# Designs tried in a protein design run: designed miniproteins, single chains. Part 65

Each design is a single chain, and the fold is of that chain. pLDDT is the mean over its residues in the fold that is shown.

## One batch from the design tools (miniprotein)

Design m2241
Fold by ESMFold2-Fast:
Structure m2241 (fold): chain A 74 residues (1-74)
Amino acid sequence: SPTQQGFRLLAVLVHAETALRMMESDPSASPEQIERARDLYRQAQALLNEFKKTGQLNEEELDRLDRQINELES
């Protein structure tokens, strides 16, 4: 449902934002890791903007983003 898709998208967006903030505050994080986190956050924001405009969610891209955020935190 669009409601469930919206909740999933918001969860991934919040996860991306949290990962970025944690990396920016971590003195052991590399500049490359921080830049990757920013890129993933921008991609999540782009998916949200398209969902708001079109009502359509690319769930495959959302799943890919969620996996890449988890990989970055590993």
Scores: mean pLDDT 86

Design m2242
Fold by ESMFold2-Fast:
Structure m2242 (fold): chain A 70 residues (1-70)
Amino acid sequence: SNLEFSDPRIEVAFQLLLSNLPEEVRAKLDEVAVAEALERYFRGEISAAEASRISGVPKSYISGLRSLVE
């Protein structure tokens, strides 16, 4: 994808998230919205719950990624 991330660890988290989602869930997501939600989440601008609401990704998948950046 042509998406740009502020930190390569966020890009790794994005790729890991998409690879771990069921295909039927991933097919319904806007990958740009997912990338934007992760960027804002890892910058500390929004909570995992807010990132989940914006992206459509379950909160548990988002919160589990935090260790990859910290």
Scores: mean pLDDT 78

Design m2243
Fold by ESMFold2-Fast:
Structure m2243 (fold): chain A 77 residues (1-77)
Amino acid sequence: GVDLAEKVARIVVDTLREAGAPVNEEAKQHILRAVKAALDGDTESAVEHVRRALEAAGVPQELIDKTVEEVKKLLEE
């Protein structure tokens, strides 16, 4: 629900901050789609859009993989 979507947004924002990555329009669009997918209960789409948001922002692959795994665990419970 809303609480899960809010946590997904928070995880992504915290990851962007840790990486020192700017939130560009492409990354922002994927964050919004990830939040919407989480609201709809679509775990696969939420995880995919989180990954694409971090890729668009230029986050290192190791940090993308860790963040995607964290979001997946959150949404599977």
Scores: mean pLDDT 83

Design m2244
Fold by ESMFold2-Fast:
Structure m2244 (fold): chain A 80 residues (1-80)
Amino acid sequence: SKLQDFLDEYSKRYDAYVALFDENLVIVATNVDPSLIGKPVQAFVDWAKEQGAKYIEFRSVEIDGKRYTLASVRKSSLKL
């Protein structure tokens, strides 16, 4: 998947847990837990806070001509 390839490269480059959201703020790809796919953005935010995240970065990205929101949290910033 082009979404999964983008996410895998981003997560490896930045040592981060990440989730991609569509225009409806639904998770379409993540490296955290496949059970988050199809859930709202809040599910990733809640998971990250549970893991001790103090800050979650959000950015707009375009993949294969479609716009997504990327949320990321650095692995080194978590209590895990």
Scores: mean pLDDT 83

Design m2245
Fold by ESMFold2-Fast:
Structure m2245 (fold): chain A 72 residues (1-72)
Amino acid sequence: AHLEKGRELYAAGDYRSAGFHFRLAGLQYLQQQRFEEAAESFELASEAYELGGDLENAERARLMSEEARRAA
């Protein structure tokens, strides 16, 4: 749900909301121990936040992606 919603918002140019939903998708994948999918979702969140001008959340999402990749 969150991954699909993030893609819809990204296509619509609502980058900050897209980043939020991609981050929620990453967190859900982490809880499922699906680390590669979590990392990909956090990378999408970082990119979306950066395009939306939310550099703080973009950096946080990038770090979460790196941590998830280390766990994979």
Scores: mean pLDDT 87

Design m2246
Fold by ESMFold2-Fast:
Structure m2246 (fold): chain A 97 residues (1-97)
Amino acid sequence: SEAAREAEALAEREELIALGRRVYYDLSEEERKRIYDITKEVAEKEGIKAEEVDAAIAELYAALDAGARDGETAASRQALYQLGALYRIALEVEKEK
């Protein structure tokens, strides 16, 4: 049903936001660096430069830091979602070696 599809999409979004929270609040600097290194490797295969990835990650952290300091916003929730998506990709890449 339409309602079941909407509920599934919402659950997937909240799962990725929860993964983003884990990256931002719970993972070490070394673990976060590993995620970004994998992101750069994946992006390079698509022709995206490392500097563009670094800029995108910096923009995500600006939104995340603002949300942590001043209160959670739609922008900071979206940044958590994107960070969670990067973490999921990194976990999948590491499973494949």
Scores: mean pLDDT 83

Design m2247
Fold by ESMFold2-Fast:
Structure m2247 (fold): chain A 77 residues (1-77)
Amino acid sequence: SEVEKALEKLKEMIEKFENGQPIPLSEFMKLLRELYEKSKDPELRKAIRDIMRDFFFNGMSGEEFAKKLKEEIEKLK
């Protein structure tokens, strides 16, 4: 499915980030937006919003951001 494909791509980008490889912010944001729009899951949509808000506005570290995203992705499998 498109949701599963977007989740796998997001997981790959998180793994690249954890390995110290740069990720293009625009592509990363596009994948998050695609997941948000395609999932239709209110819980997932809220979690993505909360994680994004905390990362950009509340000083969440990149490591914590990656950890929280991985936790939400694992809940969907």
Scores: mean pLDDT 72

Design m2248
Fold by ESMFold2-Fast:
Structure m2248 (fold): chain A 65 residues (1-65)
Amino acid sequence: HMTKEEILERFRELFAKAQETLPPDEVKKLSEEALNKIQEALDKNDVEAMERIVREFEKKLEELS
């Protein structure tokens, strides 16, 4: 499993890719949804949930790109 730091770095990489490939409105919607879920998981110290959220963000990005 990824560490908390690795998960956050992966999200940063995916966010950068989204900014290159999607319109700003789509980036905002996807990122706000993912960030809200990540923050909830961080508050619960749920690293497994953080990993799932980042994977879901990646899947949505692939579907929209």
Scores: mean pLDDT 80

Design m2249
Fold by ESMFold2-Fast:
Formats: structure tokens, C-alpha cells, sequence
Structure m2249 (fold): chain A 67 residues (1-67)
């Protein structure tokens, strides 16, 4: 809960120190026309990947959202 709030705040500030922000930024580079709803889903998937420790699975899910 607190970690998700901190990740969202860091994403809003563009904090590159958090890998989840980098994952979302990479998604936006590949899908520059992504909707606000898609970006929100990608953020949730990235945060979930950090909670589970499976960043590769999170990245695969993010690609599926953009496809």
C-alpha cells in the first residue's frame, strides 16, 4: 500500500532511480500513442511485478496491453 503510493509519486516526478518508472517509460517509448487507461494499467502491472519479484512477467503483460 505505502510502496504503491510511493511508486506512483516517484513516477509523477520522473524518478529514474525506481525500475518500475523505467519500465513504464520504456513502454511509452514503444507505444507513444498509449491511452491514459493503458498507461494506468501498465503502472499497476509494473508495481505488481515488484511486489512478486517477477519483472519479466510484468514486462510481458505490459507488451500485451499495447499489442
Amino acid sequence: AAAEAALAAAEARGDKALPVVQMVNDYLKEYPNASAEQVAQVGQVAAEGYRSGDLAAAEARMREIGA
Scores: mean pLDDT 67

Design m2250
Fold by ESMFold2-Fast:
Parts: C-alpha cells; sequence; structure tokens
Structure m2250 (fold): chain A 67 residues (1-67)
C-alpha cells in the first residue's frame, strides 16, 4: 500500500517534470491528480494520513527541484 502510493507519486513527478517545459498546465494537473489518487488509496488501504501527506510533500519538493 505505502509502496504503491510512493510509486504512483514518483511516476507522476517524472512525467510532470518531462512535460513542464512544454505544457505547464498539464504537468501541474498530473501532480494534482496523483495527489488526489494517493489520498484515496491511503484511505482505502488504511495508510495513516500523516504518511500519505509526507509522501505528497516529498513529491512536490522533488518536482520543484527539477523544474
Amino acid sequence: ALEEIRKLLKEAVEEAVKLYPTDESRAVAILVGAAIRAIGLGLDRGVPAEEVNKLIKEAVEEFEKKV
């Protein structure tokens, strides 16, 4: 469950970073969509909200470093 969320967010960051130079709106939409899906998966799988929020924060920080 936690690893599934981590993989989801990592893949979304990689895709968003690649798109950001040519389509900023789509890149941001991918990240927002992934964050919403991560929250949903956490609720469905019983992952604590604190852990999900931490992974989302790490994903946003990684994206910011690469754009």
Scores: mean pLDDT 83

Design m2251
Fold by ESMFold2-Fast:
Structure m2251 (fold): chain A 87 residues (1-87)
Amino acid sequence: SSLLEELKKEVEELRKQIKTEEELKEVKKRAEEGLKEILERYPDISEEVLEQIKLLLENAALASLLGKLDLAQEYVEKIVELLEEEK
């Protein structure tokens, strides 16, 4: 599977574990804030890389809210790796 397909599957599995609408709003807020920061630093980022980063940001927020801190850190590290490739 491509990285994008793996990330989509992981988002679906983590979203199933969220119990409240307020937690889903928090996930969206964290992902949108992270995306805004990345777009300000990397305005010319490719659409393919941006799609992967959007999923990684949502996965990191979901994992963090579920208390899966090691998993959240792995997603953040993957974002850093993708951004270093864009430089």
Scores: mean pLDDT 84

Design m2252
Fold by ESMFold2-Fast:
Structure m2252 (fold): chain A 75 residues (1-75)
Amino acid sequence: SLDDLIAEANRKLDELLEAIRAGTATEEQVRAMLDELRALTRQALDLMDHPDRDAALAHMERLAEAALALAREKL
């Protein structure tokens, strides 16, 4: 369900943020986690009627860039 996808995406986001904060993830691992979040986000958007899909994807990419910048700062 959409709710299950949102719950999984939130768990994956929490895992990513914890890994960055703890300094345990490499840049490559952060990229892999972001790829999982991208897949979940696209799947959730595909289940919704298309309003604001492009805006949501653009917002996700900005968050991904910020996460990578934080990971690089810790590495």
Scores: mean pLDDT 74

Design m2253
Fold by ESMFold2-Fast:
Structure m2253 (fold): chain A 100 residues (1-100)
Amino acid sequence: SEEIKKIREEMIKKLEELIKLAEKDKNMSEEQLEEIRRLAEEAKKELLSENPDFEKIAEKVNEIMLLFSKTASEEQVKKAKEIADEFGKLLEELEKLLEE
């Protein structure tokens, strides 16, 4: 489905936006950046699987958000939360389309 492909591509872009946001935060350590990149890659792999586990995808994004809340500036946390909320809406739409 072209619509499913488009939603997956938009979700991958949101994961990439979270990585770029973390990279711009001077308080983020190299170890934390590596962990965010790994969590995003795991979420992406699950997202692109034939039968994606939506709970695992949500868990990985929540783990990224915990890393932001621990170290990032208040402004960066707010931006990350906005991206994560948009990702969550796309995840719900993807789940509905795949259950049809």
Scores: mean pLDDT 87

Design m2254
Fold by ESMFold2-Fast:
Structure m2254 (fold): chain A 87 residues (1-87)
Amino acid sequence: SEDEKLKLYQEGYLFGLKAKSVEEVEKEFEKYKEDLEKAQYFLLGALQGAIAAGKEEIVEYVIEKLEELNKKLPFSEDEQKMFESMK
């Protein structure tokens, strides 16, 4: 649902703001490994949060993971535009 996607994005954003290391992102990502769509929304939020917090290593890692996910489950045009705007 749209509400569930928005919640995942918001949770990702807050996580990205607070995450201290790539290892924390990897551990959190494991929670979503069975649901690639939920993983995408969480990581899109985490990317925006990490960018806002100036966390370059986390930004690079999340971009790489989102590109891997996009190969397995392609983004919609709107989601692709959002992702490209954050690069």
Scores: mean pLDDT 82

Design m2255
Fold by ESMFold2-Fast:
Structure m2255 (fold): chain A 89 residues (1-89)
Amino acid sequence: EAARVAALAREAARALEEAAKTLPPSVAQGLRYLARQLRRAADLRDRGLALQVLEEAIKFLERVLSKDPDNEAVRRALETVRRAREEIA
């Protein structure tokens, strides 16, 4: 279980990093911060931290997508993060 939580958190972190490449530096910094926190949660095997960071990432991505609804990388990141949260919860 801990290994699966770590794998899902790292997958979500990669999706956030890919979405960050498509965004202005100020917005990209926020996603990169969340990706680092997900990698930290994975390394610590901390399910609670992973869930908290995934919730923050969902809210952040929803705000970004509301301003740029055609950004496919952001949409894919949101789908990946939502799936990771559902599977970990």
Scores: mean pLDDT 87

Design m2256
Fold by ESMFold2-Fast:
Structure m2256 (fold): chain A 110 residues (1-110)
Amino acid sequence: MREEILRKLEEIEELIRETEKYLISKLSKEDADEIKSMFDQLLEQVREIKAAVEAGDLERAKELLEAQIEMIKKFEEYIEKNHPEVAEFAKEKFDEIIKLIKEILRKLEA
């Protein structure tokens, strides 16, 4: 279980990094810095989730995963409002990340 969850968290990190790289490539320098700050927050939270899983604190991991979904939704709304030119791509990738988070949550509840 733990090893499978950690592999899925690594997949989430890669998707976050790939999404960030694409968005930064399409935006101005000022807009790219803002997006980078948001994605740094997502990556930091994934590191906290990994630490909780490795410590065996599954309740904390669940809380952080649920918080991650809410943070992603907030960032999706922000991008749709402020950067509509990349919003469709961001939504697709965020939906994929949320799907992986929900798969981890199901494993923690089973």
Scores: mean pLDDT 86

Design m2257
Fold by ESMFold2-Fast:
Structure m2257 (fold): chain A 85 residues (1-85)
Amino acid sequence: EVPVQITSKALTSAKAGEPATVEVTVTNLGDEPAEVELPLTLDGSRVLRARLGPGESRTETITVVPESSDVNAGDSQTAVGLAKA
């Protein structure tokens, strides 16, 4: 499997239960092409599907409703996941 970096950045502020716009970027950290299938919403209505070459990135903008915490515009988080080669 190929390591991918997932970065999320809030573009708008929202309180818990309110919609926020979030920019999600996925980067292939491996040395092989990766097939990325990343669910962006809990109901599966938005899935980021892309083939990424080594070091390539894909960015998608989505709307999320945070249930347990407030979101501030400019907040970002980074995680590492796995994708198929």
Scores: mean pLDDT 74

Design m2258
Fold by ESMFold2-Fast:
Structure m2258 (fold): chain A 82 residues (1-82)
Amino acid sequence: SMAERREQALALLREATGSRNAVLARAAAEAIEAARTADLGHQHMAHLLREFPGADAAVLELARHLLAGDFDAARALIQSLK
């Protein structure tokens, strides 16, 4: 369901806030804040990552996985950057 996908994306973004990649950590924190404030789904959270000022390759790759609903690939990326 859309609610389940939203919760999976939020859980992954919370993990990403602990990343050693500071750009990814900041982009994830801002996406979480916007999602809570405006009740955004996982696809909109992915678009916020893509539009994040200074988004690097890791932020863009996470956005791509979230847009695809590939939460396993998103988790693997986040774990590689902890």
Scores: mean pLDDT 88

Design m2259
Fold by ESMFold2-Fast:
Structure m2259 (fold): chain A 95 residues (1-95)
Amino acid sequence: MSYEKGKKLLEEAQKAFGNGDYERAVKLYEEAIKYFEEAIKEHGEDDPELLMDLSIAYGNLADAYMKLGQEEKAKEYAEKSLDYSRKAFEIYRKR
């Protein structure tokens, strides 16, 4: 349930970003991240698909903050995106 809600919010956020509504995109990406974090609590941090979706959400959130001129927040979320992509990559390397 949480993962599916996160995915839908991520799609809505991407549409808002594409329409130039960066403030709305930020809100929707932040909601998507909350649902993905909830899914990680339910299923653990060993699901590389969840980690990659969380990485994508943080990366897109960073881009949205850059569009809003909030460089400090953009940098913070870009670093989180990289951390989650690295975690997912380590799990993929085991396969």
Scores: mean pLDDT 84

Design m2260
Fold by ESMFold2-Fast:
Structure m2260 (fold): chain A 58 residues (1-58)
Amino acid sequence: MTYRLSEAGRALAELVLGERRETLSSAEVADMMRRLDPETSDAEAIAGAVRDGLVTRI
């Protein structure tokens, strides 16, 4: 699955992953969010990113 980053999501990806991205895979979204909260599951990480407007599914 592929997710498009919002403006806030792109800023977060640059800060956390160290690279400029327009889209992330499900695994990359989970990895990005887990770097902020290591205790989160992949599903919770992705759901949180969508809820907070960081990514949208494409």
Scores: mean pLDDT 83

Design m2261
Fold by ESMFold2-Fast:
Order: structure tokens, then C-alpha cells, then sequence
Structure m2261 (fold): chain A 110 residues (1-110)
């Protein structure tokens, strides 16, 4: 998973996002980390709506949290993704075309 995420996000963005997820010790920390990951990803997702950018940021946070086994971040990010199933599914379909291995990792959230 780590190598797939580094390839997808770029090493610098991945390492910053991973540090943010590692710092999470509460649900409030998790929400703040997702907002900071949103800011990191915003330049790459500028063609998408703010709502889509936030859901994708939660999805990325979920994948990193699973790698790090951060249960609080897994819970909070999963809730955000599952509250927006149409956006999550659309992103899955796009990701399946360009990175099928990474798409399989998010499929359980759909």
C-alpha cells in the first residue's frame, strides 16, 4: 500500500500526509488532519468541486490510516467517505482506469 500511495500522491505529499495521520490521537485530531491533507491535495484536484476534494482527501486519509493501523483515523475518514457514496464511487471508477491496484484498496468502502 505505501508504495502505491507514494506513486499516486508523490513522495513529498505522501510523507506529509503520513506524518499528519501518525499524529492523530482523537476524532478532533482526525478531522484536522483530513483538512490539512485536503490543503495538500487541493492544487492537484482544483478541477473538482470542494465537496469532491474533501471526500477524496478523506479517502486518501483512510488508505494511509489502514497502513499505519490508526483506528481513530480509519473510523473518521470511513464515515466521511460513506456519507458521500456517489463521489466515492465516481473516484473509484476513475482510479480503476489509471491505478487498478489502488482502486481495489478502496472498493470495501463502496
Amino acid sequence: MRELLKAYLGEEVYEKAEELVRSVKSEEDARKAIEEIYELLKPRLSSLSEEEQRVISALVSYLIAKELKNEIMIKVSREIVQENPEIARRHYELLQAVNPELAELIKPLL
Scores: mean pLDDT 80

Design m2262
Fold by ESMFold2-Fast:
Formats: sequence, structure tokens, C-alpha cells
Structure m2262 (fold): chain A 63 residues (1-63)
Amino acid sequence: SEADRIVEGLRKALLQLSPVASAAQLAQLARRERDAFLGSIEDEEVRRRTEEAFEAVEREVVG
């Protein structure tokens, strides 16, 4: 799905930046990408699942 592609894109971006970016910078990027994409989702269930996926990626990469 489009949501899966966006979440996977964020995961890759965070992993590429993790050696050179602070945890705060990674968290800021994750939040910006999450907020931008979630705002485009009209289906409440899809939005909820996508938000959970973004939170899982942030927790995995940032801590």
C-alpha cells in the first residue's frame, strides 16, 4: 500500500541518517513525516494503523 511505502521510506531515511544525526534530529524528522502523511489519510482505521507503524519505526531507530 502507499502507507507501507511511506513508512518503509521513513525507516530507510532514519537508518541512513542515524550515524550522523542526533536522536532529537531523527525524532523531529519522524514527527514531520508522520504528521504530513497522517494529515492526508481520511480513513480513521488506516490512519490509526499507519500512526502505529510510524511510532514503531521511530521506537526501533531512535529508541
Scores: mean pLDDT 78

Design m2263
Fold by ESMFold2-Fast:
Structure m2263 (fold): chain A 59 residues (1-59)
Amino acid sequence: SAELRRLVRHLMQLLGETPTEESIAAAVAYLVERVGTDPNAAYAALPELAPELRALAAR
């Protein structure tokens, strides 16, 4: 969804990463599997999600 893509873009930017459309698509799938679709859960889990979000942004 557009909302989840926007959330992931914001999370990657907060981590200092430069997201691409491909990295955003992969990160949406990862985020939904780990914390579902609640933005508050995603923000709360950001330190745990950060290593994989950074790795996905580097692809």
Scores: mean pLDDT 81

Design m2264
Fold by ESMFold2-Fast:
Structure m2264 (fold): chain A 73 residues (1-73)
Amino acid sequence: MKIEVTDRPASEELKKKAKEKFEELKEKSDVGISDEEFEKIIERMNQETLEGHIEELEKGIKYAEKLKKKKEE
């Protein structure tokens, strides 16, 4: 199976959204990655990879919220 990836650079809007989601995740859970390390990670991502990473960040936020509720109840 051959997949052609267009390797287009991630837009500044997507990078900003990823940073906002990462900050939200940091507020809800203890994240071992620094802001600088996170920025280096997203700088290496093309648009498609970064969109997927944002989805994973959103899943992480929901998972952290679920764990908090389970711990409190």
Scores: mean pLDDT 73

Design m2265
Fold by ESMFold2-Fast:
Structure m2265 (fold): chain A 83 residues (1-83)
Amino acid sequence: SELSKRVREIYAKVSPEPPTPEEVQRVRDELEKEYGKKAVDRAITALALILGVSKDEVLQLIARSPELREIVKEIAKLIEKGK
């Protein structure tokens, strides 16, 4: 509930300018290196479900929003540690 509210508040503030494919790939690679592919995929899936958007749209959003990236890191870290 609180996490979903926080995610939606941040999403409302994201600039509509689309990121480059290179920016999206860089952010994805950085997250996967730190947290692993499975944890990152699950975190992106969770964010996609909360926002009602595709996983690809989440990748574009986090490439442009440091605040959404921090939420993905937070979720991925929890998934990776099994807590």
Scores: mean pLDDT 80

Design m2266
Fold by ESMFold2-Fast:
Structure m2266 (fold): chain A 85 residues (1-85)
Amino acid sequence: MKVKLEAAVGPELMAATPEERAEVEEAAAMVMAAWIEKTQPGAETVLVSHRTGEEREVVADPAKAEAAAKLNRERGVATVIAEEL
C-alpha cells in the first residue's frame, strides 16, 4: 500500500527559507507516517510538497515521531493530510 502525505507550514514559518520549511513539513509527515505504520505495517509513505508537488519517501520512526510531535506543538506547526494511493 502507498500513502501520500501533504504538509504545509504555519504562517509563522512562511518567511523561512525553503530548507527550513521542508524540515518542518518532513517532521510533521513523520508523525503521520508513524501512525500509518502502526495501523498498516509495511506501507510505503511519500511526502508531497504542497507547493511544488515533489515527492520524498518518509520512513516511519517512532522515536523521531515523538520529537516531531513536540515540534508540531511549537510555533510554526505544520498541517498534514494523508491520502491512500
Scores: mean pLDDT 64

Design m2267
Fold by ESMFold2-Fast:
Structure m2267 (fold): chain A 74 residues (1-74)
Amino acid sequence: MAEERKLEALRRELRRRGLPDQPTLEEAEAALRALGGEGELTVENIRRSVAADSLEEQAAIGDAYAAELAALAA
């Protein structure tokens, strides 16, 4: 179940970025990581978000992701 939610989130992100859809978790993660540091942060954010059990955890994960993206963009 968690792996299926993660794959669905990764596939949505690939489609949002105009990248080819990938049928497996490993291929979807690899495709995003191929984008470099920003893609690696996106994969890690999805992984943490799917594992989160509360809205407070989701908010903290989102804040960390935003800070990591801002640091990468600087």
Scores: mean pLDDT 79

Design m2268
Fold by ESMFold2-Fast:
Order: structure tokens, then C-alpha cells, then sequence
Structure m2268 (fold): chain A 78 residues (1-78)
């Protein structure tokens, strides 16, 4: 769907900014973009594009890659 395509484009942009924030060792920017990635994952899961188990695995990988606790990312995401 066009909505899924839009979310995937936003996910690519969010990951690019997240990668740059991590490269710069900017914890605040890393949290901001990790939260944005989390929100997009949640929207993709709500649309049925990813399963609940896939969402859990992706969020775990995001936490491991960023060094941020899942709880902190989730709180920042709202």
C-alpha cells in the first residue's frame, strides 16, 4: 500500500539520521531517532506489515545497536 511505502521511506530516512547520530556519539540525537524508528515499527505492525514477534525482534535489535534500553526508547516514542 502507499501508506506502507511512505512508512518504509520514512524508516530509511530515520535510520540514516540514527546512524549519523551514533557515529557522532550524540546520545540525545540517537534517542530521538531511535524513538522515531520505534514509532514507524509500531505503525507498520498496526498495518499488519510486520508481526508482533517481528516487532519485538526489531526493537530488541534497535536497543542492542544503539546501547539504549527498550524502556527508554519506548518512553521517548510516546
Amino acid sequence: SSEVERLLAQLREAFAKLTEAMRQKDREATLEYAARVYRIYRQLQELGHISESRMEALVRALAEATGLPVAEIRRAAG
Scores: mean pLDDT 90

Design m2269
Fold by ESMFold2-Fast:
Structure m2269 (fold): chain A 101 residues (1-101)
Amino acid sequence: MELSEEEQQAIEEVVEIGREIAKELKDKHPGDAETVARVLVEAAEELVKRNPTKAAYWAAALAYLNAGDYEKAREYAEKAGRLEEFEELKAELEAARAAAA
């Protein structure tokens, strides 16, 4: 099923906070995948700090998953009450990587 309206809003807030952080950096590397992943993680942590909802925790889980920090992603997925869904996404990602090798 698609993301709930509340979950989509939380993800949009993370992206907006990340955009604000990126503007402050002025380092000319905002398009680098590693820099983008780091900025999204920082934005997700800030959203969790400002508004600790299940939607915010799930946005943080996805940000950490994108950054490759599976332990932190799992921790936030558990706080979001979506640990089982996270484990399924991780298994699908591992299967996709195995199929691509």
Scores: mean pLDDT 69

Design m2270
Fold by ESMFold2-Fast:
Structure m2270 (fold): chain A 105 residues (1-105)
Amino acid sequence: MLSKEQLDKEITESLFRMASSVERLAAERYRKQGKLETAEHHLEVAKYIDEALKAELAGDLKKLADYLEKIGDELRKIAELEPDNSHLKELADRYYEKAKELKEK
């Protein structure tokens, strides 16, 4: 049977992978609409999620926090370009909160 620690790791990896996939699908959708700037910001979010997972697996909390802040920055840019996605400002704030928690450990 999996230990709690092994299960927590598998859940974390699954959540990061899912989040990256969602962002890549959003980028493809916006690219097909000719919204190339919005698509590029979604691709940057996906790349930063991929790098954040690598930092998490390496135990590099500072690097993880730095990437979570970069994800928040890109989500705010998307919300500015696409007003219907203003809820992404709240999501960006959640990433900033998590980054702050990691820096305080």
Scores: mean pLDDT 83

Design m2271
Fold by ESMFold2-Fast:
Structure m2271 (fold): chain A 96 residues (1-96)
Amino acid sequence: SKAEEAARGARGAAEGAKVAAENAGNPTSASAAAIGGAGAYASAKISGDEKAGKGAEEAAEKANEAAKGSSKGDEEKAKKGAEEAEKAAKEAEEAA
């Protein structure tokens, strides 16, 4: 269940990053990625599961990159961050 909590946090980060990438240049969309990333980070620290926790931490990091790209209107950077966050979320879910 703790690995499942990390996987859910990672999924939240990936969804937030996707919203930020789809709406680059919108401050509200960048905030969605940042909030998702914070949740993933918290779930990783609480879970104690090394593999799922690492996936959640990576998803948080990539969601923050998507948020930075989105806030600057950098669609390419936001999309790359979202794609990498999605990959990390899948790895966390596979480890759960």
Scores: mean pLDDT 77

Design m2272
Fold by ESMFold2-Fast:
Structure m2272 (fold): chain A 89 residues (1-89)
Amino acid sequence: DVAARVEELLAAGDYRAAMELAAEAAIAAFDARAGSIPQEVLELAKEAIRLEAERRAAELEGDEKKAEELRKKLEEVKKKLGELLEEAR
């Protein structure tokens, strides 16, 4: 169970590995649905997952400046994803 492994890594203080594992699992789940999701939407969703994982790792590591920069990048990606979802129909 990926969730249990992520919790174990967080308890051990290995924040980077925990967030990387969570992001990889989420990306794998999106790839499993690739045939039903437009490629552009899929790529932006993967980017959002990676940015959120990096932001959380930065917050847990105490790097507030990096976390804020990643938050802004994530907001930009989410805005683009929202625009594409509106255009898709």
Scores: mean pLDDT 79

Design m2273
Fold by ESMFold2-Fast:
Structure m2273 (fold): chain A 75 residues (1-75)
Amino acid sequence: SLVDRIRKIKSKIIPDDEHLKAAKEFGKRASIPEELWEKLARYLYSRNIPVVTLKSWASKSEEYALFMLALILLS
């Protein structure tokens, strides 16, 4: 139905709990303002970037992860 299609589209824009949790954990470590954590989670989710990818970037260095996030924001 049209309602089911709308719900499916909304679920692609609204980040899941895993992306929200990962963005919050990274945001705390990188000293990102709390008001941006949900926006970060939405960007990762909407770009279909897996949580494991964010964790991998953060494991290399905080600066590397911030650089990769800046590229997402520019895209």
Scores: mean pLDDT 70

Design m2274
Fold by ESMFold2-Fast:
Structure m2274 (fold): chain A 90 residues (1-90)
Amino acid sequence: MVEEARELERRGRELKKEGDRAAKEGDLESAIELYEKAISLYEQAISLYEQAYRRGEISGEEYTKRVSELLGEISELRRKIAELRRQLAS
């Protein structure tokens, strides 16, 4: 559970970096796709952290901290997607 959640977090962060690169290169459509994939992985990681908490594999404090951080990352990526979609519409 926990190791699977951490792996999804790492993969999500790498997709975010790939998306940031695509955005800098002007490939806005690829950047949006990569950010959406990163969000999906972060949402899956949250689900696995919830399961790990229910199984007693992590503390409530650790679970709350990880979920809060991932929700922040998802919020940031959604803002980035909205900005890129505005650029594509212009």
Scores: mean pLDDT 89

Design m2275
Fold by ESMFold2-Fast:
Structure m2275 (fold): chain A 94 residues (1-94)
Amino acid sequence: SEAEKKLEELIELVEKLKEAVENRDLGTFLEKLTEINQLLLEMKKNKLISDEEYEELVNLLSEAFEAVKNGDWEKAVEYLERLKEKIKEIKKKV
């Protein structure tokens, strides 16, 4: 389905975001963060995810960004792993 395809693309982007955090590459992190936010908003608009699912994913992404801003790269990785697991949970329902 379109939802399955977009959720898989989202998982791939989150893995790239996590890699940027592990490499402490702020430039790539901000680039991938923007791409993920754009994809999430598009998925919400197209009703591929619920408003509640969108809010949960955006909140985890925001927590990861806050951790990066504070120099807490390890905490950022933890939030991104939680984000990835939440996306996988949503994907199992589609």
Scores: mean pLDDT 88

